# Ledger of designs, part 23: designed miniproteins, single chains, continued (3)

Each design is a single chain, and the fold is of that chain. pLDDT is the mean over its residues in the fold that is shown.

## One batch from the design tools (miniprotein)

Design m8824
Fold by ESMFold2-Fast:
Structure m8824 (fold): chain A 55 residues (1-55)
Amino acid sequence: SMAEKLFKELEELLKNSASVEELEKLLKRLEAEPTAPKGLLELARWLVEKEKEGQ
């Protein structure tokens, strides 16, 4: 699904220490995806927030 593809892109950005701006941009796109499961969105939000706290 598109949600799964976007989540994999988010994981790659996190792995490569991408900027907070790039992470938030991809997270917004993932949140706009109608096929995104609630659990996937909650995990994605948590990962981005954790990264923001670390920067």
Scores: mean pLDDT 81

Design m8825
Fold by ESMFold2-Fast:
Parts: C-alpha cells; structure tokens; sequence
Structure m8825 (fold): chain A 81 residues (1-81)
C-alpha cells in the first residue's frame, strides 16, 4: 500500500505547513485543529493499511505511529503556552 503512504504523507505535509503558518500568525486554535485533522488522517490510513494486509503493513503502521507521536507533542507545546 505504498500509494496509501504516498497520499497520506503528501496530505500530512500540507496540514503541517498550514499549522506552522497558523502558529506564525498566533492562531493557535487553528494550528491545533489542523494537527488534530492530521492525526485523524493518520489513524484512518493505519486502518486502510491493516485492511489491505500486505507484508509491509507493520512497518508502515509503525512509521505512521511515530508521526502521530510527533504531532501530539507539537499540540502539547502549544497548549502549554
């Protein structure tokens, strides 16, 4: 499911870019919403990869989980300000 990974990562890159621009403008509420949307997309992509069941599913899921953790840490940093 490399196609699912490619589309997911493109969308995550876009959402991360938009969230960073919101942070630059002091719009922390919008930044958090964009990061939460990214986490939702990553969770949906994990489910799709699990359903398709290829031999690389576990490695793809582990990679997406790492991205989710990084985004969760960014949300925490914003909320602590």
Amino acid sequence: SSAIMEETLKEIDRLNREAKEAIKKGDYETAIKLYEEAIKLLEESKKRIEELGDSRAASYINFLDAIIKEIEEEIKKIKEK
Scores: mean pLDDT 86

Design m8826
Fold by ESMFold2-Fast:
Structure m8826 (fold): chain A 65 residues (1-65)
Amino acid sequence: SAEARREAARAALLEALKAGDPAGAVAAARALGLTDEEAAVLAQELADEGKISAEAAVAVIDAAR
């Protein structure tokens, strides 16, 4: 489902960013069928929720370009 895919993408983004790997976070989102724009939106949402830093969200957005 779209909800399960989104939850998996959020978990993958958090795990990769804890490891310092924004490129790996984008690659994981792509593997789950998300667009680069969707990955960037999820990263911004995670930063807004305080789950990742603003700098981590910017790194994901830059890697998705």
Scores: mean pLDDT 81

Design m8827
Fold by ESMFold2-Fast:
Structure m8827 (fold): chain A 114 residues (1-114)
Amino acid sequence: SLEAEIERLLAELRELGVDYVALRLGAGLTAEDLVVRQVSMAELQRALAAGLPPNELLVVTSSGPLDAERQARIARLVHRYAEALSALRAAAGEPPLAEGQTLVLETADLPFAR
């Protein structure tokens, strides 16, 4: 199910030490178009207030610096999460994720705060 896929993607992000993700959705974005930036929580909060540039994926981690392979894997996981979430919303009769919308994802053991 889409719900099971979303839970698996969240678990994989957690295993990579990812705590928070922020991505501004662009039209036709692929995982390879995403520029991954490892940031602090304070930097993520400032970027969200200022507005994220398109194709920039901000990642807060509990682990040390991310190498290129881990960055690429995180980009693929987040891209698939956005696709799965859009499909889940469509199945629930909700509007799909819009171009220009900022997606914020919390992978830590705290629920997504609305």
Scores: mean pLDDT 79

Design m8828
Fold by ESMFold2-Fast:
Structure m8828 (fold): chain A 67 residues (1-67)
Amino acid sequence: SEEELEKSKYKVIGNYIKDRIEARDPPLSYRELAERAGVSEKTVKDIVEGKKKISPETLARILAALR
């Protein structure tokens, strides 16, 4: 179903972002990523946990901030 496909996408994206954060040395905090991406810390946490629908614009900002 479309609902299950969306849920799967959110989990994949969230896991990818979490892995990128945790792979950094020094480790990147949710707060620092949020500041760099221009979003709230809660938004980063919700995305990483797969709880939130991600707009393409928000995703682009977060991916740019992980660079």
Scores: mean pLDDT 76

Design m8829
Fold by ESMFold2-Fast:
Structure m8829 (fold): chain A 57 residues (1-57)
Amino acid sequence: MKIARAVKDYTARSEGELSIKKGQLLEVLAENADHLLVRDSKGRIGLVPKEYVEIVE
């Protein structure tokens, strides 16, 4: 399983994005050049910009 960690808070700016908090762990489902598709602990799925997260696994 591939895990990302939020390096800072992000507020979703469009439909399909996910709001995250600094330090939050997220399961990585897919990746493109600019975004990760992630799932949070509540089962919510959305896109987050790569600059707001780091891959830890």
Scores: mean pLDDT 83

Design m8830
Fold by ESMFold2-Fast:
Structure m8830 (fold): chain A 75 residues (1-75)
Amino acid sequence: SMDEELRAQLERTYEEESAVIEREVKDPELREKLLSFLKEVYEEALAMIDAGASFEEVQAFLVEKGKELAELLKE
């Protein structure tokens, strides 16, 4: 199903992005902040799917949250 495929994609992306943050972010305070933010973003994306959000709606949410993550990385 589309929901099953989307969930699998979100899980893989979360795992990959978490691994990059753990490897690349040397400051432990910033690392923890980024990992917490990423976890909350993916938990919310999954909740949106459960609530019947379209693929386009979830994608738009992730794009917006990606901008916020980029701002956190500049700190």
Scores: mean pLDDT 82

Design m8831
Fold by ESMFold2-Fast:
Structure m8831 (fold): chain A 80 residues (1-80)
Amino acid sequence: SLVEDFKRAIEFLERLRATLDENGVDDPVVRDAIDEALAFEKKLLEKAENGEKISPDEIQRASNLVVAAALLAVGALLEA
């Protein structure tokens, strides 16, 4: 379900943030990207749980934010 997909994305991003914290990565660009992706995913989760329709554009934006955050985090961890 869309609700379960958003919950999974949130869990992934929170684990990613925790991994950065445990490895001493405090790069504000990486942290801001994760925080933006988390905020948007949480907004979509709230909409979906309230029975509101999620547009394809909102799903695409959520996906783009998660991918960007993941790439930035992986890059930072490889340089740590």
Scores: mean pLDDT 89

Design m8832
Fold by ESMFold2-Fast:
Structure m8832 (fold): chain A 60 residues (1-60)
Amino acid sequence: SAEEIKKEIKDFIKKNKDKSIEEIEEELQKKFQERIQKEVNADEGHEISLVALEELEKLV
């Protein structure tokens, strides 16, 4: 579950790299926040956040 969410977030960011970082962050929150809160523990949620941040930093 956590690994699948990480993969989906990476794929989402790569497919939407033409959008602003702010737009990508808003869409990520809207699409994934509920799943993260329900399906993963706090440590896994933190790791997912770091993965998203790393991928977003590559766009800058």
Scores: mean pLDDT 79

Design m8833
Fold by ESMFold2-Fast:
Structure m8833 (fold): chain A 65 residues (1-65)
Amino acid sequence: DAERKERIRRELERLLAEARRSDSPLGKQVATMVEAGLANIDTLSVEQAESLLRLVRRQLAEMRA
């Protein structure tokens, strides 16, 4: 569980960097969401953290043109 949470945290940090690279307002909103998730990552279950990761990936996929 702890190892899975750490992997998810590292993935979220990478996606946060990608969202911040976007100059779009949507990219900044996604970055804010990821920051909030990372702040609470130790409180989230592995399944909740995975759901957050999936949501972030979906939002970033929408921004990819």
Scores: mean pLDDT 80

Design m8834
Fold by ESMFold2-Fast:
Structure m8834 (fold): chain A 73 residues (1-73)
Amino acid sequence: LIEKAKELKEEGEKLYKEGKYEEAAKKYIEAAKLYREAGDLQSAAEALYNAAKALEKAGKLEEARKLRKEARE
């Protein structure tokens, strides 16, 4: 789980740098889910925060707000 989550996080970072913000957010959300399943709540929260930031760049403000709230829990 953790190794796959790290791969998804790295894919998200690459997509974010390429300006593919919605795709980056999707990869970060998948990474967060796997980190949560593995019990790594800190890394899950960080991935959700990065996904929210990517969604804000994509203009998906309501989706970003929901993820920011989830990351704080």
Scores: mean pLDDT 82

Design m8835
Fold by ESMFold2-Fast:
Structure m8835 (fold): chain A 76 residues (1-76)
Amino acid sequence: MILVTVTLKDGSALSIARDVILSYGGEVLKIGSRSVVALLPENTDLEKLRQDLIEKTNGLLVSIETEKVPDDFVYK
């Protein structure tokens, strides 16, 4: 699995970012004021995900942080 943190310039595009992540087979773990934390399959095309997030959020994407985690990972 890949743990991702998607950060946006503001919260207006949080629902759009969530829907993009879900379309990649992601599991949303937490939604913050301007961030979405999710688990993605290890074979996820992160560059395509980044481009889709930029396009769908109309350039509100600030950053994507990624970390490889075990498939049995528990978010705390």
Scores: mean pLDDT 83

Design m8836
Fold by ESMFold2-Fast:
Structure m8836 (fold): chain A 80 residues (1-80)
Amino acid sequence: SPLDEKIEKLEKEVKELREKFKAGEISPEEALKKVDEIDKEIRKLIEEAKEKGDLESLRRAIMVEAEATLLRMAATVELK
């Protein structure tokens, strides 16, 4: 579905961002800024999945939000 495609896109963006961060190609500050943009978009998709009653898409979107949260925590630790 279009919702599934949007969720997959954000999942790929989080994974790509995490790999760039691990490779040192992006600073912790830049990683945090990009994670914030992903968080805004995934929250919209979570609300869309709730409105549609699409529990599978909701679960997947929540997992993407969790991955973004872990990346945010890792980047925050690296600031010190």
Scores: mean pLDDT 85

Design m8837
Fold by ESMFold2-Fast:
Structure m8837 (fold): chain A 89 residues (1-89)
Amino acid sequence: MKEAEELIKKAEELVKEAKKALEAGDYEKAAELLLEAGEHAAKAGELLGNKVGAEGARLAAEILAAEALGDEEKKEKLLKEAKELSEKL
């Protein structure tokens, strides 16, 4: 599926850029890139029929972005959502 392949490649590129931003101390840019990567990965998962994997990818990206920004309250809420998602397995 061409669209899913393009989304996965974009997500991988965004994760690499996020890693560079984190190493540079640009936590806001890193958070933005991680969220964008998660959105692309989630959309690819939906196209491939993996709804749980798509939700997991989005939540993982949001958790990492919240951690990069030091937003402990948002991180805790997202970790609870991730636990609830894992219980659907």
Scores: mean pLDDT 78

Design m8838
Fold by ESMFold2-Fast:
Structure m8838 (fold): chain A 70 residues (1-70)
Amino acid sequence: APAVGRQLVKVEVLKDGKVLYEGDASFDSLVEAAKRYLEEGDELVVHLKTDDGKEERFVLSKADAEAIVE
């Protein structure tokens, strides 16, 4: 479904099950997280908040990270 009513909360880069990088809900933080993930991370995770106040976690693919840094 098109992303209606979701807001970015934060981004994380994980390596070996630990947080390598954590950034705010800004586009600059998303780009920095994607770069760190492509260089040295295992997972790029975005945290979204829905219209009803529920928080969701999404693991992005390498292709998603590459699209973010373009």
Scores: mean pLDDT 77

Design m8839
Fold by ESMFold2-Fast:
Structure m8839 (fold): chain A 106 residues (1-106)
Amino acid sequence: SEEDKKLLRETLSILVSDPDWIEKFEEALSKIKNKSTLERLAELLEIRTENYPNDARSWYNLGLVYLKLNKPEKAKEAFKKALEIAEQQGDEKLAELARKKLEELE
């Protein structure tokens, strides 16, 4: 739908430069109820992580989308990548969030 396309565009734009990106992404993700739209969001985040492999934010968000799709093993891999990159970049907040998600998936 046009609303689903709008939600998809808005959700992806949060990944660029928004200081409240975590809260905004989780809010945007909560509004997406259609499985096909969630799968499309995962595909777009997969492309983004391939093109920007050091973007810890995109890896973390990919993990959140995989959890919503009930793909915990893929989510675990994405959160591990987010943690590794966040630690390398000194992003202590994102590293802590990724570690917490990994602990919840043990």
Scores: mean pLDDT 81

Design m8840
Fold by ESMFold2-Fast:
Structure m8840 (fold): chain A 86 residues (1-86)
Amino acid sequence: MIEELKKKAEELVKEIVRALAAGDFEKAEELGKELEPVAKKLRELLGEEAERFLEAAFARAAAELAEAAGDLERAAFLRARAEELE
């Protein structure tokens, strides 16, 4: 169950970050609402580890999109952030 929740959270985080990068704030909000109960369950099961996991997943997804958009400074910052959380 924990692994299933982690996979779902990673996928939702990637979709949220893509939506935000595209300026689709409505879609990002809908995906955020879907992520909320998954994140809550992960926090209940893993505590602080869940928060670090989610933040690292978000940073990695954001770094990939920033790099694709040519924002290399932001991509480097976000990758360093994800590594800090490991």
Scores: mean pLDDT 80

Design m8841
Fold by ESMFold2-Fast:
Parts: structure tokens; sequence; C-alpha cells
Structure m8841 (fold): chain A 68 residues (1-68)
């Protein structure tokens, strides 16, 4: 998987997390991080999902900075 494909999947996951569409967010997260299981992500509570959203935003910043 290319860095660009990972970035796209993370951006889609962020949009779904902001819309509270957790099932679609999970689909995009597992595309970016194939070692993560969907069932494990479904068990995450509201605080864990908020931390995930913040972590993915930081990850996008890192990827964007690496392209400069």
Amino acid sequence: MTEEEIEENIKKALEYLKKKDYEKAIEEIVKAFPDVKKEDLRKWDEEERKELLEGLEEKIKQIEENKK
C-alpha cells in the first residue's frame, strides 16, 4: 500500500468518525492498517473513538509534512 493510499483511507476514516458513522470509519481504518481487526475497533468506547480521531488527524499532518 502506498503512503498516498494510506493518507486517503485515513482521511475517509476521519470524515466518517466526524459524522459518527463508525462502521464506515472502521472499514477505512482497516484498509489503512490491515493488522487491525474490525471486531476490536467495534468494542471501542466514545473516549477511545475520540482519541482515534485526534490520532488520525496527527497522522495526516505527519504524512502531509513528509510530502513537503
Scores: mean pLDDT 76

Design m8842
Fold by ESMFold2-Fast:
Structure m8842 (fold): chain A 75 residues (1-75)
Amino acid sequence: SEELKKAKELVEEFEKKLEEAVKNKASREEIYKIIDEAEKKLAEILPKLPDKDAKEIADKFYDAVAKAEAKWEAQ
């Protein structure tokens, strides 16, 4: 579906933006702002998806958050 494609693109763009912020040693506040803004956009899309797809997208999003937090803490 178009909604699923949009959700996947949003998560991919989020991952890239988050990775760049961590690489550039952005502040904790900047990191959380990126996460919050992406989460709000996903909240608008996820209800339009089948439950299975919504779970897969949400899992990928939170996996990206966990990975970024681990890299940020290792700095």
Scores: mean pLDDT 84

Design m8843
Fold by ESMFold2-Fast:
Structure m8843 (fold): chain A 79 residues (1-79)
Amino acid sequence: MLEEAAEEFIAKTEDEGEKRLARRIAELALESGDKEAQERVAELLREAAEEEDPSKRAALLTAAALLAIGALIDKELGL
């Protein structure tokens, strides 16, 4: 579940900014109501939780954020 993936990332991450970002990404994905987007965001957050390279982790979080934002925009357009 998306909320569990965010909790796992937050538990494994020491960076407070990354914790806040992960929580916000999960909130946006949940707000979209898009179950497929929520599952993809959860997968990206789980990959980020296991990623040791900060730059690769940032790329995964960015991908998750863009997906969550896109899903929210699609909700507004009725897609």
Scores: mean pLDDT 83

Design m8844
Fold by ESMFold2-Fast:
Structure m8844 (fold): chain A 96 residues (1-96)
Amino acid sequence: APSEEEIELEVGESLALMAFSIAKMLPDEEKPEGARLTAEKLASLPEVTPEALELARELGAFLAENGYLEEARELARALREAGKDELAEALLAGAE
């Protein structure tokens, strides 16, 4: 049976994916807020998975494509402050 940590990780990843899907549907002025909420869900994960790293990369690309490069840098800084350095690096790699 999955552990509580495995269940928390699966739920957390699902919430991050849902937040990102919502962010992509928001009006242009609200996309940075949707991206911030997605980053908060990623920062709250109990561990960093390949799926979380790919989502962080896609989030960075999404922000760059919509002209929010400074917001991408601020979210990467917030992820580092949360101790999620690998997620911050993936987000910045996606924004390149």
Scores: mean pLDDT 84

Design m8845
Fold by ESMFold2-Fast:
Structure m8845 (fold): chain A 70 residues (1-70)
Amino acid sequence: MSAREVAELLGISQSTASKLVKTARRNGLDIRDVVIQEMAERGYTAEAIAKKLGISVSTVTKRIKEIQAS
């Protein structure tokens, strides 16, 4: 996932998205999980996140629960 894609998904500037991608990679975090968490924090529904990322709602719901449990 590119910084441009992250910027479009989260509605943030490309500079902010680039920093977020670099920070995630530097800390060994999956950028997709970081994007899912950021979208959930911004009030996106699991269905909206699934549609934007092209994955199932079940996958998004499972990932959100795993992130929040840890």
Scores: mean pLDDT 77

Design m8846
Fold by ESMFold2-Fast:
Structure m8846 (fold): chain A 56 residues (1-56)
Amino acid sequence: TEEQLKEEVERIKKELEYAKKHLSPEAFRDWVETRKAIAKAEGREEILKVIDEYEK
């Protein structure tokens, strides 16, 4: 469980880096908001925190 969470966090970080590098600012905002909404709906607090920290 802990190792699975760590792998998921790393994958999300890579996806965030890729999206920020390759998407327009508007598309990146939409992508981030969608990912945050999914994480919130699924109750994945740790993933939500990772996305929030990256956005700052």
Scores: mean pLDDT 77

Design m8847
Fold by ESMFold2-Fast:
Structure m8847 (fold): chain A 58 residues (1-58)
Amino acid sequence: MKLYRAIEDFPKLLPTMLELKKGEIVELLEELNDNFWRARSLETGEEGVVPKSALEEI
């Protein structure tokens, strides 16, 4: 399981996106392109698209 931490808050702008809170841990599910990944929040279990720039590997 490849884990990342949110380095900033990110609002859910589209239904397909995942809302992030700074410090939230997510699991990488799929690399969609160079800028966006599909991830799952370990806190809420929600899945969605997030910007790679909002995440750091742990």
Scores: mean pLDDT 82

Design m8848
Fold by ESMFold2-Fast:
Structure m8848 (fold): chain A 95 residues (1-95)
Amino acid sequence: MEEALREAEATMLLLRGKALLEEGKYEEAIEAYEKALSLTPDNAQAWLNLGEAYFGLGKYEEAIEYYRKAEALAEPGSELQKEARKKLAEAEEKL
């Protein structure tokens, strides 16, 4: 019951973060994703999106850490796992 409310709030924060990310507002997107993850720490999509925001800021070391977290939490064989692996490789190429 309380879990459903946390998931709803986390989902709204994830959507807000994604909108901010698309606008290039990376610092605000990070704040939204960090709040979402404080409510649902095992949300692989939120970790992936957090990594994308750090990548947008040129913070490739942090992006790599968050992409690895997303990959580890994503379901094996899922599109999310494939996307996390692809983004991890892109971030590693920047170093």
Scores: mean pLDDT 86

Design m8850
Fold by ESMFold2-Fast:
Structure m8850 (fold): chain A 66 residues (1-66)
Amino acid sequence: AEEHLERGKKLMEQGKFEEAVKHYERAIELDPENAEAYRNLGLAYQKLGKDGEAVKWFKKAAELEA
């Protein structure tokens, strides 16, 4: 889980947002309660210009942190 989260972050730094999404999705599959993975997935979608998807994932992260 953490390995995929860190790989996703590195891909975000490289501007490889679509690949970052895949790694964040893997992190969520391994740890569905990881709010950080949902937040980073939202950020990746925001970078791709998919603001509606980004809001959805930010909301899931907030629900897990409540």
Scores: mean pLDDT 82

Design m8851
Fold by ESMFold2-Fast:
Structure m8851 (fold): chain A 61 residues (1-61)
Amino acid sequence: MGSLSLPEEFIGKTVAEVKAAVAERLGIPPEEQVVLVNGAEQTDDAYVITADDQVSVLPRG
């Protein structure tokens, strides 16, 4: 499966930390990941995910 919904464990993590966790768990390199926050790609790796955010991670191709 090429998509991952936000687990509770990612609340309070940065986008960079989420990408690292996805790379470790699914083998998708961070550069091949698209992180969507509230339906828009979040390009700021320093963005801190909140409990109110809808987060999905997709492979770029």
Scores: mean pLDDT 74

Design m8852
Fold by ESMFold2-Fast:
Structure m8852 (fold): chain A 58 residues (1-58)
Amino acid sequence: MSLEEMAEKLRELLEKGRYKEAIELFREFAKKYNLHEFLELSDEELLELVKEFVKLFK
C-alpha cells in the first residue's frame, strides 16, 4: 500500500467516524515501514497525526 492509498483509506475511516480502525490501520502501517516514532504515540496523539497526514494528500 502506497502513502497515497493509506491516506485515502484513513480519510474514509475518519469521515465515517471509525477512529479506532483509522488508528489501528496507521499503527500497522507504521510497524510495517519501521516508523518507530509513530509506534510510541498514544491513540489520541496518533489520531491527531492521522488527521494531519490525510490533509497532506488531498
Scores: mean pLDDT 78

Design m8853
Fold by ESMFold2-Fast:
Structure m8853 (fold): chain A 68 residues (1-68)
Amino acid sequence: TVSAEEFLEEAIEGLKKTDPERAEELEKLLKEDPIKAVEALKEYLESQGYSEVAAVLGKTLLAQIKAK
C-alpha cells in the first residue's frame, strides 16, 4: 500500500521531467506540510491537464490522511 507521501514523491518525480522548478517547490512543501503539498500538487496537475490524476489524489490521499 502506497502512503500519501510515497504517492506524492512519485508524482513529483514525474513532474520533475516536465517542470523541475515546480517539482522542487512541491517537494519542499511536502516536507513541511503533506496536506498542503497534496492540495498544491492537485491544483497544479489539474491546470496542466492531469485532471484524472488530480481526482485520484484528492480521493485516495484524503482517505489515507484521515486514517492517520
Scores: mean pLDDT 71

Design m8854
Fold by ESMFold2-Fast:
Structure m8854 (fold): chain A 55 residues (1-55)
Amino acid sequence: MLEKIEKLSEEERDKLVLKFNEGKLSDEEIKALAEYLIKKEGADKEKVEKIAESK
C-alpha cells in the first residue's frame, strides 16, 4: 500500500487527502497515506493523526 502512494505524483497525493476529507478513502488507504506523510514527506505528525482520528 505505502509503495503505491510513493508512486503517485504530488498532485495525486493531494487528491487522496481531499478524498479523505470527503470520507471516500478506505481504512487501509488512510493508514498508508498517514504513514507516507509522516515517514517520507516529514509532514506534521499531529495534523496527519487528526485526519486519521477524525474518521
Scores: mean pLDDT 65

Design m8855
Fold by ESMFold2-Fast:
Structure m8855 (fold): chain A 82 residues (1-82)
Amino acid sequence: MKKIEELVKKAEEYEAKGDYEKAAEYYREAGELYEKLGDLDKAIEYYNKAEELYEKALGPGHPKVLETSAKILAIAVKKVMK
């Protein structure tokens, strides 16, 4: 929990500085930690934030955007399998 809060804080700091790629990296790490904890709703939330910022920094066709989109879809499918 505290480690995820630190990652989100760093993401917000880089976003405020206009470094959208680094901000996206920290949001992606937060999403990965929530996924590892089984909190799929929070994982999707932070992966979505990372996707938006990667798209803004690198463009919509960049591999990092596409990989993040694919991850969101995979987690959404996993969430409905109880």
Scores: mean pLDDT 83

Design m8856
Fold by ESMFold2-Fast:
Structure m8856 (fold): chain A 97 residues (1-97)
Amino acid sequence: SLDQVEDGIADISIAVAKLMIEKGDYEGAVKLLEKTIEKYPDSPSLPAAYITLGEAYYKLGEKEKAIEWYQKAIDRARELGNDELVAEAEKLLEKIK
């Protein structure tokens, strides 16, 4: 379906953003993830995008924004019943509080 194609594009964008973070391109990762979130607001991959965006903001020294995005990731993952992503986001949030 079209939704499956859109979810695939979101997943690829998140993977590219993670590679950008590994390479130190935190600003590039933020820009890509913000566009991905805006373009695919109903994607089940959004909690993973929110986690990755929080990681990028944390690397930029934007601790308060990182906390906000991890909290959004927890809330969205709970709505979707994704307990694994809830646990991942909670661990990341606890490490930077």
Scores: mean pLDDT 87

Design m8857
Fold by ESMFold2-Fast:
Structure m8857 (fold): chain A 60 residues (1-60)
Amino acid sequence: SMEDLRRFADGMERASPEARALAERALRERLGLSLEEAIERVKAGDEELARRIMEAVASL
């Protein structure tokens, strides 16, 4: 949903440099995706992936 996309963008924008580094590691470890690849797919409208990204980031 658009809410999941907004939460992802907001979380990354408000995150500290340390938190962003942890988020990048979590994305690779839990989803097997690079940050760049994840952003492209989310922008393409993959709402399920957006939700999974938010879950991975929230667990940090």
Scores: mean pLDDT 68

Design m8858
Fold by ESMFold2-Fast:
Structure m8858 (fold): chain A 100 residues (1-100)
Amino acid sequence: MSPKTKEEIEKLIKETLEKMKNASPEEIVELARETALKIKELAKKENLSFDELEEQLLRFYIRVSELIDSNPSLSEEEKKEIDERLGKIGGEVLEEYKKE
């Protein structure tokens, strides 16, 4: 992966995490889906391997999970629901990339 592509993905992740700080559970999931799809489109445009896309989506997932875990406004049940939905989003995006 080129340094420029890595910087573009990092910027996208940072901007998304900032939006998530004051977001509801549903808004967090929506923002995560939108960002995962944008990362996929960047991967497609830059001809990244499946493994490179998986690594970037995993990095995004970990950072979102850490943000959620540190959020005192979210219940334990809401955190578990978000984590499950994030896992499904990541899996769907990766399966779609294999078909393209």
Scores: mean pLDDT 85

Design m8859
Fold by ESMFold2-Fast:
Structure m8859 (fold): chain A 96 residues (1-96)
Amino acid sequence: SMDEEVEKLKKKAQERTARLDQIRAEAAKNGLTPQEIRDRLLAFAEELEKEGDEISALTLKASIYKSFNDQENYEKYQKELEEVTKKRKEIEAKLS
């Protein structure tokens, strides 16, 4: 059921948050520059994309570019995220 997929998405979001916190903690411990932190976070987003977690990958990319004041890339990935999320919710509503 789609409810099971929602539960899986919540678990993936929790795991993503824990991994992001770990990356930030490691960055602080090792004295990484903001650019090095950005690159590690983008690499994690690419890992999520390869795993088929498009929503999490786009969410992370948008968040990264926003935090680094890259407005053009933020708007690009935010728009893609909104379109993918809307499409998924429409599919979930039809299958419920």
Scores: mean pLDDT 81

Design m8860
Fold by ESMFold2-Fast:
Structure m8860 (fold): chain A 81 residues (1-81)
Amino acid sequence: DREELLAEYEKVAKELAEAYSKLSEEQKKKLEEIAKELEKELKEKVEEAKKTLPPEEAEEIARKLLLEATKKLLEEAKKLL
């Protein structure tokens, strides 16, 4: 369900923003490095989905992948705290 995914994404994004606000300048730089690697992985997986799946299914997978990437970034932010 798109609405359920959006609600979960918003919750995770809010938690990430709260965690980020507590980080030092140096910890923020570390998280930004991790974010760049996660963005690269996300782009590669989305492109694979676009090649193998119908457009509607590829969009659904892209939303799920974005949520998972955001969750991973939140976990990494918590490790830095």
Scores: mean pLDDT 83

